# Designed miniproteins, single chains, continued (3), part 21

Each design is a single chain, and the fold is of that chain. pLDDT is the mean over its residues in the fold that is shown.

## One batch from the design tools (miniprotein)

Design m8744
Fold by ESMFold2-Fast:
Structure m8744 (fold): chain A 68 residues (1-68)
Amino acid sequence: GAQEALDEVLDELSSDPDVTVSKVGSDTLVISTSLPAPKQIGLVLSIMGDYPDLTVSMSGNTIVISAK
């Protein structure tokens, strides 16, 4: 389900040295990254493709992922 997908994303990204992941509440992850724009877009598309039950939004260097 969406909550399990969110926990999976948290575990995966917590191991990535290029990103910082923070959990906000029970259903939202906030990701901060110094990756260049093409790599940042690639990360967003990868998450959307692998976890279609999650909502992804992007603003500058911040990516917000929420359970649907």
Scores: mean pLDDT 78

Design m8745
Fold by ESMFold2-Fast:
Structure m8745 (fold): chain A 69 residues (1-69)
Amino acid sequence: SKQQAELEAYRLLTEEAGLSPEVARRIFDAARNAKSKEEAREIVRQLMREAGVTEEQADRWAELFEKAL
């Protein structure tokens, strides 16, 4: 379900990437406010890269966020 996908993505951001809950929430909010899935993926990828996440992890999480939206 979308709720389970969101919880998994949040867990990866906070536990594996070490992002704060505030940063993780900002990424979720930005993705949800995107006009398309393509825009959501690009926004998520950009914000994760700004937070110091590797390109490989950013791609994986962008995919999870697409499933959560």
Scores: mean pLDDT 73

Design m8746
Fold by ESMFold2-Fast:
Structure m8746 (fold): chain A 60 residues (1-60)
Amino acid sequence: MEILKRAGENMRRALELDPEVATKVFEYSTKGLKAIGDGDLEAAEEYVRKGEEIIKEALE
């Protein structure tokens, strides 16, 4: 549940960012959601984390 919330939060924040950055965040969030659906929580965590990193750098 928490990782799914993080993926959604990443996508929400990405809507307020530069389109190129938003596209990358959405790509990682989509891969993360697919990994959750496949039961690969380790891959999902990595993809969600990458999205969070992109957002953090864009906001700083």
Scores: mean pLDDT 79

Design m8747
Fold by ESMFold2-Fast:
Structure m8747 (fold): chain A 65 residues (1-65)
Amino acid sequence: MRVIGVAAARTLEAAQKGAKEAVERFGADDGIALQAKTLEEAREAARRISRETGAAVGLVAAEPG
């Protein structure tokens, strides 16, 4: 089963860093960066990606500052 790391943060720059880290450090097959204001928005996006791709999804969330 393919593993996708979804990184969500209030800034796109922080999300991109998290997505890169998921692939490079945690061995995810792919990384997706998205801007989300809340953890719940991030979880909803991760559930959607999992359903659409059929992959296992790991969520990494960060807050700015």
Scores: mean pLDDT 74

Design m8748
Fold by ESMFold2-Fast:
Parts: sequence; structure tokens; C-alpha cells
Structure m8748 (fold): chain A 55 residues (1-55)
Amino acid sequence: MSEEELKEELLKRLQELREKVKAGEISEDQGLAEYMALLDEYVAKTGKVPEIRVE
């Protein structure tokens, strides 16, 4: 994947993870662990911290 595709995939997975935690499909603790792993994976692949916008 390109850097742009990796960023879009990260944002999509973070959003899905947030929804799963909110819906009770996974625990908050599990959600936090997966969130940290996704950020670490993105930084390892791109060498950059993701620009995440919150509205």
C-alpha cells in the first residue's frame, strides 16, 4: 500500500475499533491494545505519526 492507502486503512480500522468498543463487541482494554498496535504499525510502515482529525 502507498502511504495514503495506509493512512486511509488506519483511519477505517480505528473507526471500526471505536464502534466495536461502543457496541460492546470487544472490551475497552482490548480496544486500547488494538488501537496502540495500529498506531505502532502505521508509524513503523510510514515513519510518521498519523494526522487524525476529531470532530
Scores: mean pLDDT 73

Design m8749
Fold by ESMFold2-Fast:
Structure m8749 (fold): chain A 92 residues (1-92)
Amino acid sequence: MELLEELERAAEEALAAARAGDLRAAARAIVEMERLVKEIKELYEQGKLSEEELKKAHEIAGRTQRELAALLDDAQQAELARLAEEEAAKAA
């Protein structure tokens, strides 16, 4: 699968999980999005991806962050951030 398609899927999973109140699943999807954006950036720096593809990746990530902020209150956002740190530590 193309990295941009995987990123869009992870974004959809994060939003669906947040709407369902599953902050753990939302955190896992956010960590996956962060990994994919990093891979896209590294491939762009190696000349393997276009500037347009990098911009699309940033647009997907930014849109998802704005939608999550609109769906979640301050306490839920803080919990999501903590869970995302925990999931990132497991992936490392």
Scores: mean pLDDT 85

Design m8750
Fold by ESMFold2-Fast:
Structure m8750 (fold): chain A 78 residues (1-78)
Amino acid sequence: EVEERARRKAQEAVEEGKKLFDSLPIAEAFKKASELISRVAQELIAEAPEEHRGLINKIASEAMGEVAKALMEKAKKR
């Protein structure tokens, strides 16, 4: 359950961050998307047992990677 919730929340944050790329300058959009993912990760860590902290951090890192990849694709087309 914790892993499924963490992956769902991370994916929601990634999709919300991608929407920012359409309305904000690329650097500002990335900063706000990073803040969203960090907030979600901190909330999940606060609610989860210590044994799941490593898993949550891994999921958050993967989400940051997805946002960075989307940023690079947008930058390539601009």
Scores: mean pLDDT 76

Design m8751
Fold by ESMFold2-Fast:
Structure m8751 (fold): chain A 89 residues (1-89)
Amino acid sequence: MSKEVLEKETEAGVYVIEAAVHILIGEKYEKKGDYKSAAEEYRRAAEAYEKAARLFEEAGTEEGRRLAEAAREAAEEARKKAEELEKKA
């Protein structure tokens, strides 16, 4: 693995963690009935997953391509959840 590939995959991993934190915060807001704040957090999670997907794809590895696909699917799920919450807000 080149230094550039390692750096891109590591940065992508940080965005995956960032997305997971936003989902956790969104779940807490949803449980409190704050659907507007919950939706905003899920949208932030989707954006972080999209950034992760781009970096994984840029790494150009087979593992990176697989992780990019998973990150894009997670971004779509987060966006769908945000849309559902916005309808309740």
Scores: mean pLDDT 89

Design m8752
Fold by ESMFold2-Fast:
Structure m8752 (fold): chain A 71 residues (1-71)
Amino acid sequence: DSAAFMEKLEKEVKENPTPETLIKAAEEVAKRNLEQVKKNGKLDVEEVEKKVEEQLEEVKKLAEEEKKKKE
């Protein structure tokens, strides 16, 4: 379940909003996207890389917004 996976990552980032946690979250998203590409037989790795980049940016934005709210 993609929603449960993302919720888990968001919870980990909120509990420990460090660069290391953000990097780990990005790596987990990348691994999941690569597994989905392999399962679906997709050959367009460029599309997967773009999705990974977007997910990484979203995670970083969420962490920054949480910090700004507390400031």
Scores: mean pLDDT 69

Design m8753
Fold by ESMFold2-Fast:
Structure m8753 (fold): chain A 92 residues (1-92)
Amino acid sequence: SEAQKLLGEAIILHASLSALWLSIREFAKLKADISKIEKLYQRARETYEEFYRVAEELMPLATPEQRELLEKLKRDAERIMEEIEKLVEEAK
C-alpha cells in the first residue's frame, strides 16, 4: 500500500538522521574542521525536511498504529535535530 511505502521511507529517513547525528557527535569530539561538521549539518537539515514532507504525506493515509509510530518518529527526529544544532553551535 502507499501508506506502507511512505512509512518505510520515513523509517529510512529517521535512520539516516540518527546516523548523521552520531557522525556529527564523533567529529565534534575529535575537534574536526568546522567545515566538515557544517557539511554534515546541511545534510541533516535536508534529511529532516524530507522526513517531514514524507510524514505529512503519510498522516492522512496512516492507520492508528502507523500514526502512533509516526508521531514517535517525529518527536525523536525533532530531538535529534535539537541535539545536532547544539553540537554545531558548540563546535564553532
Scores: mean pLDDT 89

Design m8754
Fold by ESMFold2-Fast:
Structure m8754 (fold): chain A 80 residues (1-80)
Amino acid sequence: SITESIGLIIRAIGEIVQAELAMKRGDYEEAIRAAEEAIRAAEEAIEITTDEGLIKAARKVLERARELLEEAKRKLEEAK
């Protein structure tokens, strides 16, 4: 449903914010976890909707979450 898709996109955005805050405090393990949850929510939003606008929004969120995941993984390795 549209409501479920919107809810998943909002959740994914919330997880992106959590990942960014975790990155700022050097908690790269939490940043990875939050980015992975954002990816999951965005992917689920794409799967359950046929609305092109929501699919486009979810794809943008997914791309950002994947970029954050890669950055967090790199920073975690650099911090060791």
Scores: mean pLDDT 88

Design m8755
Fold by ESMFold2-Fast:
Structure m8755 (fold): chain A 55 residues (1-55)
Amino acid sequence: LSEEQKKKAREAENIAVRKYITENLSPEEARELFIEEAKKLGLSDEQIEEAIKNG
């Protein structure tokens, strides 16, 4: 991932983690939210998968 893509992945992860804590989401729901937020920020499915594997 480029630095810009890593920054977008971190932003999506921060959103998902905050919802996970505040709304008592399951780990599965938090993962799904991360994917959706990352897609909204313009990351492709491949870039999201790479972020998950490298994080």
Scores: mean pLDDT 79

Design m8756
Fold by ESMFold2-Fast:
Structure m8756 (fold): chain A 63 residues (1-63)
Amino acid sequence: TIVLPEFVREAVALAKERDPAAYQALMAALARGASVADALRIAAEKATDPEVRERLLAAAEAL
């Protein structure tokens, strides 16, 4: 199991709780073999909650 930085885990947890579309896109991208950064960007594109989108993009940029 890969240990993700806390800021990435927090962004993913927020998406899982508040934006199922973003979370589903994240899981689908990871299943296709996308990097964590690319999966976060793809999830942000599908996010319906602007705070979730911003958190996912910030996490991708910080990686």
Scores: mean pLDDT 82

Design m8757
Fold by ESMFold2-Fast:
Structure m8757 (fold): chain A 67 residues (1-67)
Amino acid sequence: GEKELEELLEASREKDPEKAAEAGKKLMGTEPYLDKITVAMLADLPTETRPGPAEPGPFGQKVLDLL
């Protein structure tokens, strides 16, 4: 739940896509309604400050590829 989300956001601040993907997999395990695209977009939140299309940014794409 929230712990897994915090791990995902922390890995995103560290710009570690492998760690973020591991946290995202755990988050999807506890929150099965989340899809891979949503998790990848959540991973972009600490690193992406500009509003853009409803698609993952460069970091989120790396996380999505690892999910």
Scores: mean pLDDT 71

Design m8758
Fold by ESMFold2-Fast:
Structure m8758 (fold): chain A 65 residues (1-65)
Amino acid sequence: SAAEEAKKRIEEYAKSLGAEGVEVEVEGDTIVVRANTSVEKTTALAIIAVGEGFEAGASVKLVLK
């Protein structure tokens, strides 16, 4: 589904930013992003913004440790 494609793009983007401890899961049409890195505040927000603004559109939920 669109959420699954967005998941792959989000994972790729997170790796590009060097973000570690980021997990991306698809739950139906919702993408859940878990982040627990020290630099994650702005990075995690950037990732969720990319997910929400992605072409296929998907609900994105961010969980911070």
Scores: mean pLDDT 63

Design m8759
Fold by ESMFold2-Fast:
Structure m8759 (fold): chain A 55 residues (1-55)
Amino acid sequence: SEFLEKLEQAKRYLDEGKWDEARKIAEEIGISLDDDKEVAKRQIDGWIARERARL
């Protein structure tokens, strides 16, 4: 899934501290990330878990 690939890419950028790149990728797939890094990580993790459950 391209959606799952973009979610995992956004998570990698967050882990690297590349906040602007993470937000840009998330916006491409219609997700608005929270300004709090921990909340943003939980948002992405939740979306990844939901997409994996569809497979």
Scores: mean pLDDT 81

Design m8760
Fold by ESMFold2-Fast:
Structure m8760 (fold): chain A 117 residues (1-117)
Amino acid sequence: MVEVTESGGGTFAEGGSVTLTATVTGGELVGVSWFRQQPGKPGEAIASINASGTKTGYADSVKGRFTISVDAAAKTAYLNMNNLKKEDTATYYALAAVLEDGVLKLVFGEGAQVTVV
């Protein structure tokens, strides 16, 4: 069974930083994407990384402020969020792409709430 466990949410000061962590258990990791749901806005894909860490993608809203990284051996992805703005207040979801018994599975974490004050 594939599981995604997120941590690192909370309440943070504007201009501060936080690192969200997503740990993947089960299967073979293909990649991780981070999505966010801001209050009153549609869901947004914000960052992505492949399992080897050789390919990354970022939404324009977070370029230069957020950095995604992966520890492939630990199957753990990190979203480092710097220079936090009040608009970064959102629930953040990690989506893991995992190969299990030859089948590609997409598994979301439970969501990490980030509040910027």
Scores: mean pLDDT 87

Design m8761
Fold by ESMFold2-Fast:
Structure m8761 (fold): chain A 62 residues (1-62)
Amino acid sequence: MSKEEILEEARQLGEEMGKAGKTTIDAAYSGRKLALEQGMSESEALEAGMVAGRAAFKARRE
């Protein structure tokens, strides 16, 4: 899976978690975990976590 595909999966995961009422912190943690399981570095996994967290925040507001 490419970095772009992993980031998009993290975004989708965050959006779904936000719609389910999960916190941005929970979504960010889950996005980071997803990226690490796919073999990304810790810095790239932090980026994926931030993408998931932001998506969850937006989903909760929309």
Scores: mean pLDDT 82

Design m8762
Fold by ESMFold2-Fast:
Structure m8762 (fold): chain A 55 residues (1-55)
Amino acid sequence: SLEDQAEELLEQLRNAPNDEEVERKLMAEAFRLMRSMSEEEIAAFFERAQAIGRE
């Protein structure tokens, strides 16, 4: 599902080794995924991404 794909991207972002190239690729993939998501799924994705970004 789109939500599962979003969770996979968040996991990859969390496990990324502070690599700008990896972050750029994940950002591009997230943007593409968000174009296919509902408003609810987008909200859930941003909520999770924000929690990860704090750490």
Scores: mean pLDDT 69

Design m8763
Fold by ESMFold2-Fast:
Structure m8763 (fold): chain A 90 residues (1-90)
Amino acid sequence: AAEGAANDRFTAILGRAVEAAAAGDLAALKRHVAELVAFLETERGADVRVEEREEGDRLVFTLTVTFPAPAGSRYAGPQTLVIELSVALA
């Protein structure tokens, strides 16, 4: 459970990307993926790798997000999150 402006914004951007993918709106999906990358890099200090690939009739975006270790924590290392979004091209 995380209630915070940054988490709310992350959820909103991700939600828009998911809605664009469900609607088959590739242009909107690309825009929201770019917004998500910018948010993660600027607001969260994350390192984001984006890969775009075609799989049959689908376009797949894979975001590999590496978050820095929390300041002052000797028990927590960097955390990695993988987000995969796909849109049908058919």
Scores: mean pLDDT 76

Design m8764
Fold by ESMFold2-Fast:
Structure m8764 (fold): chain A 62 residues (1-62)
Amino acid sequence: MEELKREVERLTEEGLKQAVSDPIRATELLRKAKRLAEESGDEDAIKTVERAIQEVAKIMNE
């Protein structure tokens, strides 16, 4: 569980870092993070990834 949670956090952070320079890659990383979060069953992790996806979407639309 800890390893999976750490991977979700790492992918989410990497996605947010790529949001401005490479939004397509950011989206791919966040989609992977969301799948892993859903597999972990951790609602807090799922909500965190979903918020990150929304932030990237806002950056792409601004």
Scores: mean pLDDT 79

Design m8765
Fold by ESMFold2-Fast:
Structure m8765 (fold): chain A 74 residues (1-74)
Amino acid sequence: PSPETQRIADMLLEAAKAASKKAVEDAVRYAIEHRPTPEEVLRILAEAQKKHPKDEPYELSREEALRIAEISLS
């Protein structure tokens, strides 16, 4: 993966550590369907966190984060 893809994946992993499972799942679905810019993906995740406060820990895999970053950068 490109350095840009890896950076976005790392940002997604950090955001996922602070978010509920629902917030991460909603952001992932939106990213896959709409292919937003990396900045937009982070904004969407932040907005999803407001709607779905942290209740259950969710660990996003590195492979999943890289796939999302690749889709967002396409």
Scores: mean pLDDT 63

Design m8766
Fold by ESMFold2-Fast:
Structure m8766 (fold): chain A 56 residues (1-56)
Amino acid sequence: SIADWIYPLLERSGRVVLLDSQGNEIGVFDKTSTKEDIADAIAAAGELPGGVISEA
């Protein structure tokens, strides 16, 4: 899943911001966030992420 690709970035960086295809924020995740939290945010957005920002 897309969450399987993003979660390793979160584990390394400690924080990830998930963006839609327009560059709008659809989720912010930190070390307390789970892979399920990422998957749920993607599902709630109704589209695949357009970008990911990590702070590592």
Scores: mean pLDDT 77

Design m8767
Fold by ESMFold2-Fast:
Structure m8767 (fold): chain A 61 residues (1-61)
Amino acid sequence: MLEAIRNKDREALEKELERKKKELEEAKEELKTASGLERIGLELRIIGLELDIELIEKALK
């Protein structure tokens, strides 16, 4: 029972990690063509996504 609950939580975290990694790659792609305020906004979003990914990866270890 407890193991099944842990496995479900782990699966949910792995799906969140996948989604955030996808968002990070999309933001990095947009950053290649962005300038000025758009670039600053994307850089801040990338930092936030990288921190979220690090936290999720830490939780999965």
Scores: mean pLDDT 78

Design m8768
Fold by ESMFold2-Fast:
Structure m8768 (fold): chain A 61 residues (1-61)
Amino acid sequence: EVEELIKALSDPDPAVRLEAARRLGEIGDPRALEALRKALSDPDPEVRFAARGAIGRIEGP
């Protein structure tokens, strides 16, 4: 569920946030864009990278 994955972007575990960002990108649902933009400021650089990738897929070329 997109809403569950959006919530997972706020999980204390960076591995959970990373997986959530990747899955949201694969789903391609624009409802996730706001949460993914917030994840661009995540303290974990891998989560930030995944969020950028997910946004690119959703808005995608």
Scores: mean pLDDT 83

Design m8769
Fold by ESMFold2-Fast:
Structure m8769 (fold): chain A 87 residues (1-87)
Amino acid sequence: SSAKREALLRMIGAELRLIGLLNDPNASQEEVKEAAEALVEAARAAIEAGADKEEVIETLRKMAEKAREAGFEEAAEILEEEVERLE
């Protein structure tokens, strides 16, 4: 459906934004946290629109690991909490 496609594109956009911030040496903890929260919102919308829950969970896990490796512990925790909620 168009709604599912739109939700998936929004989720991809949120993921790319977070990746960009994780690779920006000037990104603040607050900016990365806000991007992680936006990705969680987009992930929830994608699942509600019919996205594969397992694929969404895998994306969130990968992003949590990347955030942790980059030193953004609070953002990683937000993403991990959503993974636990969805399992």
Scores: mean pLDDT 89

Design m8770
Fold by ESMFold2-Fast:
Structure m8770 (fold): chain A 96 residues (1-96)
Amino acid sequence: DKEKLEEDAKNAAAFLKETQEQNAVAFTKAVAARLGLTVAQLRNATPAQIRAFLARVRALMEEQGLSPEAIALYLENLKRGLILIQGSEAKVAAAA
């Protein structure tokens, strides 16, 4: 059934997107907790505080010998998690 296959594909894509978003939030919370930051601090973070957070995480990843490509992917995942936690991309965009 072609219609059922198309519906199942759309439902699978929506589920994967939601799962990726939930994973980005969980990852961002875990990294922040390691740095002594609460979810409330992430939610209320200013652009300057977001820049400082991302810079600290970048420095830690560089110290651990991660590739530039891996660092870029992790930082993009952290930015996605921050956007979701704050409910807006405005402060994350201003932090760039």
Scores: mean pLDDT 82

Design m8771
Fold by ESMFold2-Fast:
Structure m8771 (fold): chain A 55 residues (1-55)
Amino acid sequence: DAEIQALLEKAGATEAQVKDLIEALGRDATVQLLVREGGLSREEAERLVDALEKQ
């Protein structure tokens, strides 16, 4: 999905790194981290996390 790839690039993270964060911290904490450190909006961070949880 081109949108997922664009969000990962914007955040400066890989798919594996975000999946590891979801497992370690849970959805809400991962969203907050992506907003604070990844420069994503809350909507973008939620969309990325939700998409990766489905994979």
Scores: mean pLDDT 81

Design m8772
Fold by ESMFold2-Fast:
Structure m8772 (fold): chain A 78 residues (1-78)
Amino acid sequence: SFEELEKKAMELIKEAVELAKQAPSEKVPRAVGLVLRSLGLLTEGFLSKDPEESTKKVQEAIEEAKEAIKRIRELIAE
């Protein structure tokens, strides 16, 4: 359901935010940018008036949040 996808997206974005908090000061802007990309897609999902487009955007937000988590872990490991 859309509600389950939204909850999954929110949980992943929350995880990305918690990881971003652990980034060294000089890496914080890059970490924040990755989080904001995921959040932007989720926002587009909520603003879409077409249920199919809304679902697609939330799925894209989930994918971007997973990528953000991976990228932020890489930034922390540098």
Scores: mean pLDDT 85

Design m8773
Fold by ESMFold2-Fast:
Structure m8773 (fold): chain A 58 residues (1-58)
Amino acid sequence: MEKKVIEKVIPTSSKEEAEKYFLKEAEKNGWKVLEIKTEVVESPELGAKATKVTATVE
C-alpha cells in the first residue's frame, strides 16, 4: 500500500473529538493510520473554529 497524507477539517474545536472522528472514518475506509496531527484553526467557510486533522495513512 502507498503512504499518503490526508488533511481534513472537522467542524469541532475539540482536538480529541476530531481525532476520534477521523479514526472512525479511517476504519470505514480501510486506512491504516500511521501518524495523526490535530490543529485548531479558524475556518472562514464555517465562520467558527474547527480542527484540522493531518494524518499519514497506508
Scores: mean pLDDT 77

Design m8774
Fold by ESMFold2-Fast:
Structure m8774 (fold): chain A 70 residues (1-70)
Amino acid sequence: QDLLDELIDISVEIVSKAVQLVATQNELRRAIAAGDYEKAAELQKEINTLQKELDELSKRSDEYAAQIAA
């Protein structure tokens, strides 16, 4: 597999998860506004998971970019 292809694949996944994160954050705001604290707690848990996944993908993206630049 080409390093550029891998970087592109990771970039697409980052964008996809970033969109999901924004959507989940919007749902969290709506749940809080509605007083649905049970749903808000579940959404916060999902946000924490997405943040960790994005952090790992960003690290991998940086590693591949560094290898290409070398």
Scores: mean pLDDT 83

Design m8775
Fold by ESMFold2-Fast:
Structure m8775 (fold): chain A 66 residues (1-66)
Amino acid sequence: SLEKALQLAEELYKQGKYEEAVAITRSILAEEPENARAWELLGKALEALGKHDEAAEYFAKARELK
């Protein structure tokens, strides 16, 4: 389920597996483009990878959806 996929992505992020967290979160957003928590997690993982500009865009998406 997408809920379990989001939980897995959150766990990968907590483990420092940022690229894997990004990959799963992008897959969730392909199915649920209005999932604010997934946009926020994607932003956090990209920020941890040093992709600050892309992270800022996705944090803006998350704010728009709340």
Scores: mean pLDDT 87

Design m8776
Fold by ESMFold2-Fast:
Structure m8776 (fold): chain A 80 residues (1-80)
Amino acid sequence: SMELEKELKKTEEGIKVLEQALKSSPEEAAELLREWGKKQGQPLTGENLANAALNGDLDLLQRRLDILKKEKETLEKLIK
């Protein structure tokens, strides 16, 4: 399904952004997460994750990454 393939692509992009944010300074992570949130049409989600990065709440960012990785595995199984 083209819809499932688009959802997989969005999930893969989110994983890459969160992996990059976790390797970046708090300020760089915040900008990456805000920009990603705007691009996805979810600016409030992006801002909340950016605030987590600025506050050093790396556990929240890691949990979000883990959720997206599990979503990717589920979508890959559905596309096959």
Scores: mean pLDDT 85

Design m8777
Fold by ESMFold2-Fast:
Structure m8777 (fold): chain A 89 residues (1-89)
Amino acid sequence: SKAREEVLRLLEELLEQLRERKAPEALIEVVERGIEEVRKAKTPKELREVVVRLAREAQRLAREHDDEESYRLIARFAAEAMDVIAQAL
């Protein structure tokens, strides 16, 4: 779906930004797993559930590592992804 493709694009952009900043490896791994889960999502509802869980886990890890900038990048991704998904619901 167009929504899934756009969310994947946003996640790949987030992953690139996290790698460029040398974010904690645990954060990078969560986003990489999120990309695979998004690829498997068949409906906008499943896509939403994946994005919500991914964003919460990634934000928790960013807080644990005191990485405010990664936290902000993840929050921005989540907001943009949810707008894309809302248009597909």
Scores: mean pLDDT 88

Design m8778
Fold by ESMFold2-Fast:
Structure m8778 (fold): chain A 94 residues (1-94)
Amino acid sequence: SPLEELIERLEEILEKLEEGELSTKEAHDQFSRALMEAYQRLLAAGDLATVAALAAIGRSLAPEFNEAYENDDSEKMAKVLREFIERLRELAAA
């Protein structure tokens, strides 16, 4: 599913960020692309409920994620990505 693919991609981004293989900028860019691709696939499938839920999660976490990006804070960015992944797993299980 697009949501499961998004979770897998975010887990890979998180692992590489924690290992120092990605900068905060690279992680931010990859996250934004993964999220946009998930939205496009969900919209194409007509799954408006999951689009709305994903958008709500994104809005709640965006301020902390953007702060981590602006401050080049990889540890804070990793924390926010873990929270995002957990909320997506809850959404996928519903």
Scores: mean pLDDT 87

Design m8779
Fold by ESMFold2-Fast:
Structure m8779 (fold): chain A 60 residues (1-60)
Amino acid sequence: SPALEEALRLALEQIRERGVSGLSFREIAKRTGVSVQAVTDALSAYLAETGLSLREIAAA
C-alpha cells in the first residue's frame, strides 16, 4: 500500500532525525491514515528483512 510505504518511510526518518525515543507511531498513523498496528507491523517486517536494529538506523 502506498500509505503503508509512506508510514514506514516516516518511521525511519523520525528514528534518524530524533533517535529511537522520538519515534511516534501515533503521529505517523495520524499523518498517513494507516493504523498504529499496521505501522508497527511494517517496521517489524523491515527490521526482520534487513537484520538492522533501531539503534543502527538511528546511527546512520
Scores: mean pLDDT 84

Design m8780
Fold by ESMFold2-Fast:
Structure m8780 (fold): chain A 100 residues (1-100)
Amino acid sequence: DEARVEEARRRLADAVAAGDDVVVLAEGPGEPAWSAETRERIRALARETAATHGVVVLVGEGAGGAGADAAGRVMDELVRRREAGEPLPPLLEGVAAPAP
């Protein structure tokens, strides 16, 4: 969906302009899961933005809220590590649920 890719591009541009360190891209609440094509396009955009501007971009995976929740948890952990002075993991794209 072109509108999803355009929204992701806008959010990335806004975050870069604001000086944000981490950006989360995921389906909104109640939205259908992105198609594989749309998700791949958003991942490509996320990688380009991360490489160009040095921000960490997390792209949620899964159906709707499940992907967003996973991305949110990873973001909370990144914020905690940053505040504690711990090294940040190299997360440029994709968020998989942590393996048990």
Scores: mean pLDDT 63

Design m8781
Fold by ESMFold2-Fast:
Structure m8781 (fold): chain A 60 residues (1-60)
Amino acid sequence: SDLEEMLNEIKKAIEEGKFEEASKLYKELLDKYEEVNPEEIKKAEKELSKVLEEAEEKLK
C-alpha cells in the first residue's frame, strides 16, 4: 500500500541520517493518511520514534 511504502521510505531515510528527507516524507504521510487512517498513523509514529532514537544514538 502507498502508506506502507511511504513509511518504509521514511524509516530508510532516518536510518541513513537523512532527517530532512524523512521529515518531508513524514509530513506528506500525515497530510494524506492521518484523516483517513489515524490508527495506522499512530502505530507508524511509535515505530518511527524508535528508529529515530536508534539513529540519534549512532550519531553520538
Scores: mean pLDDT 76

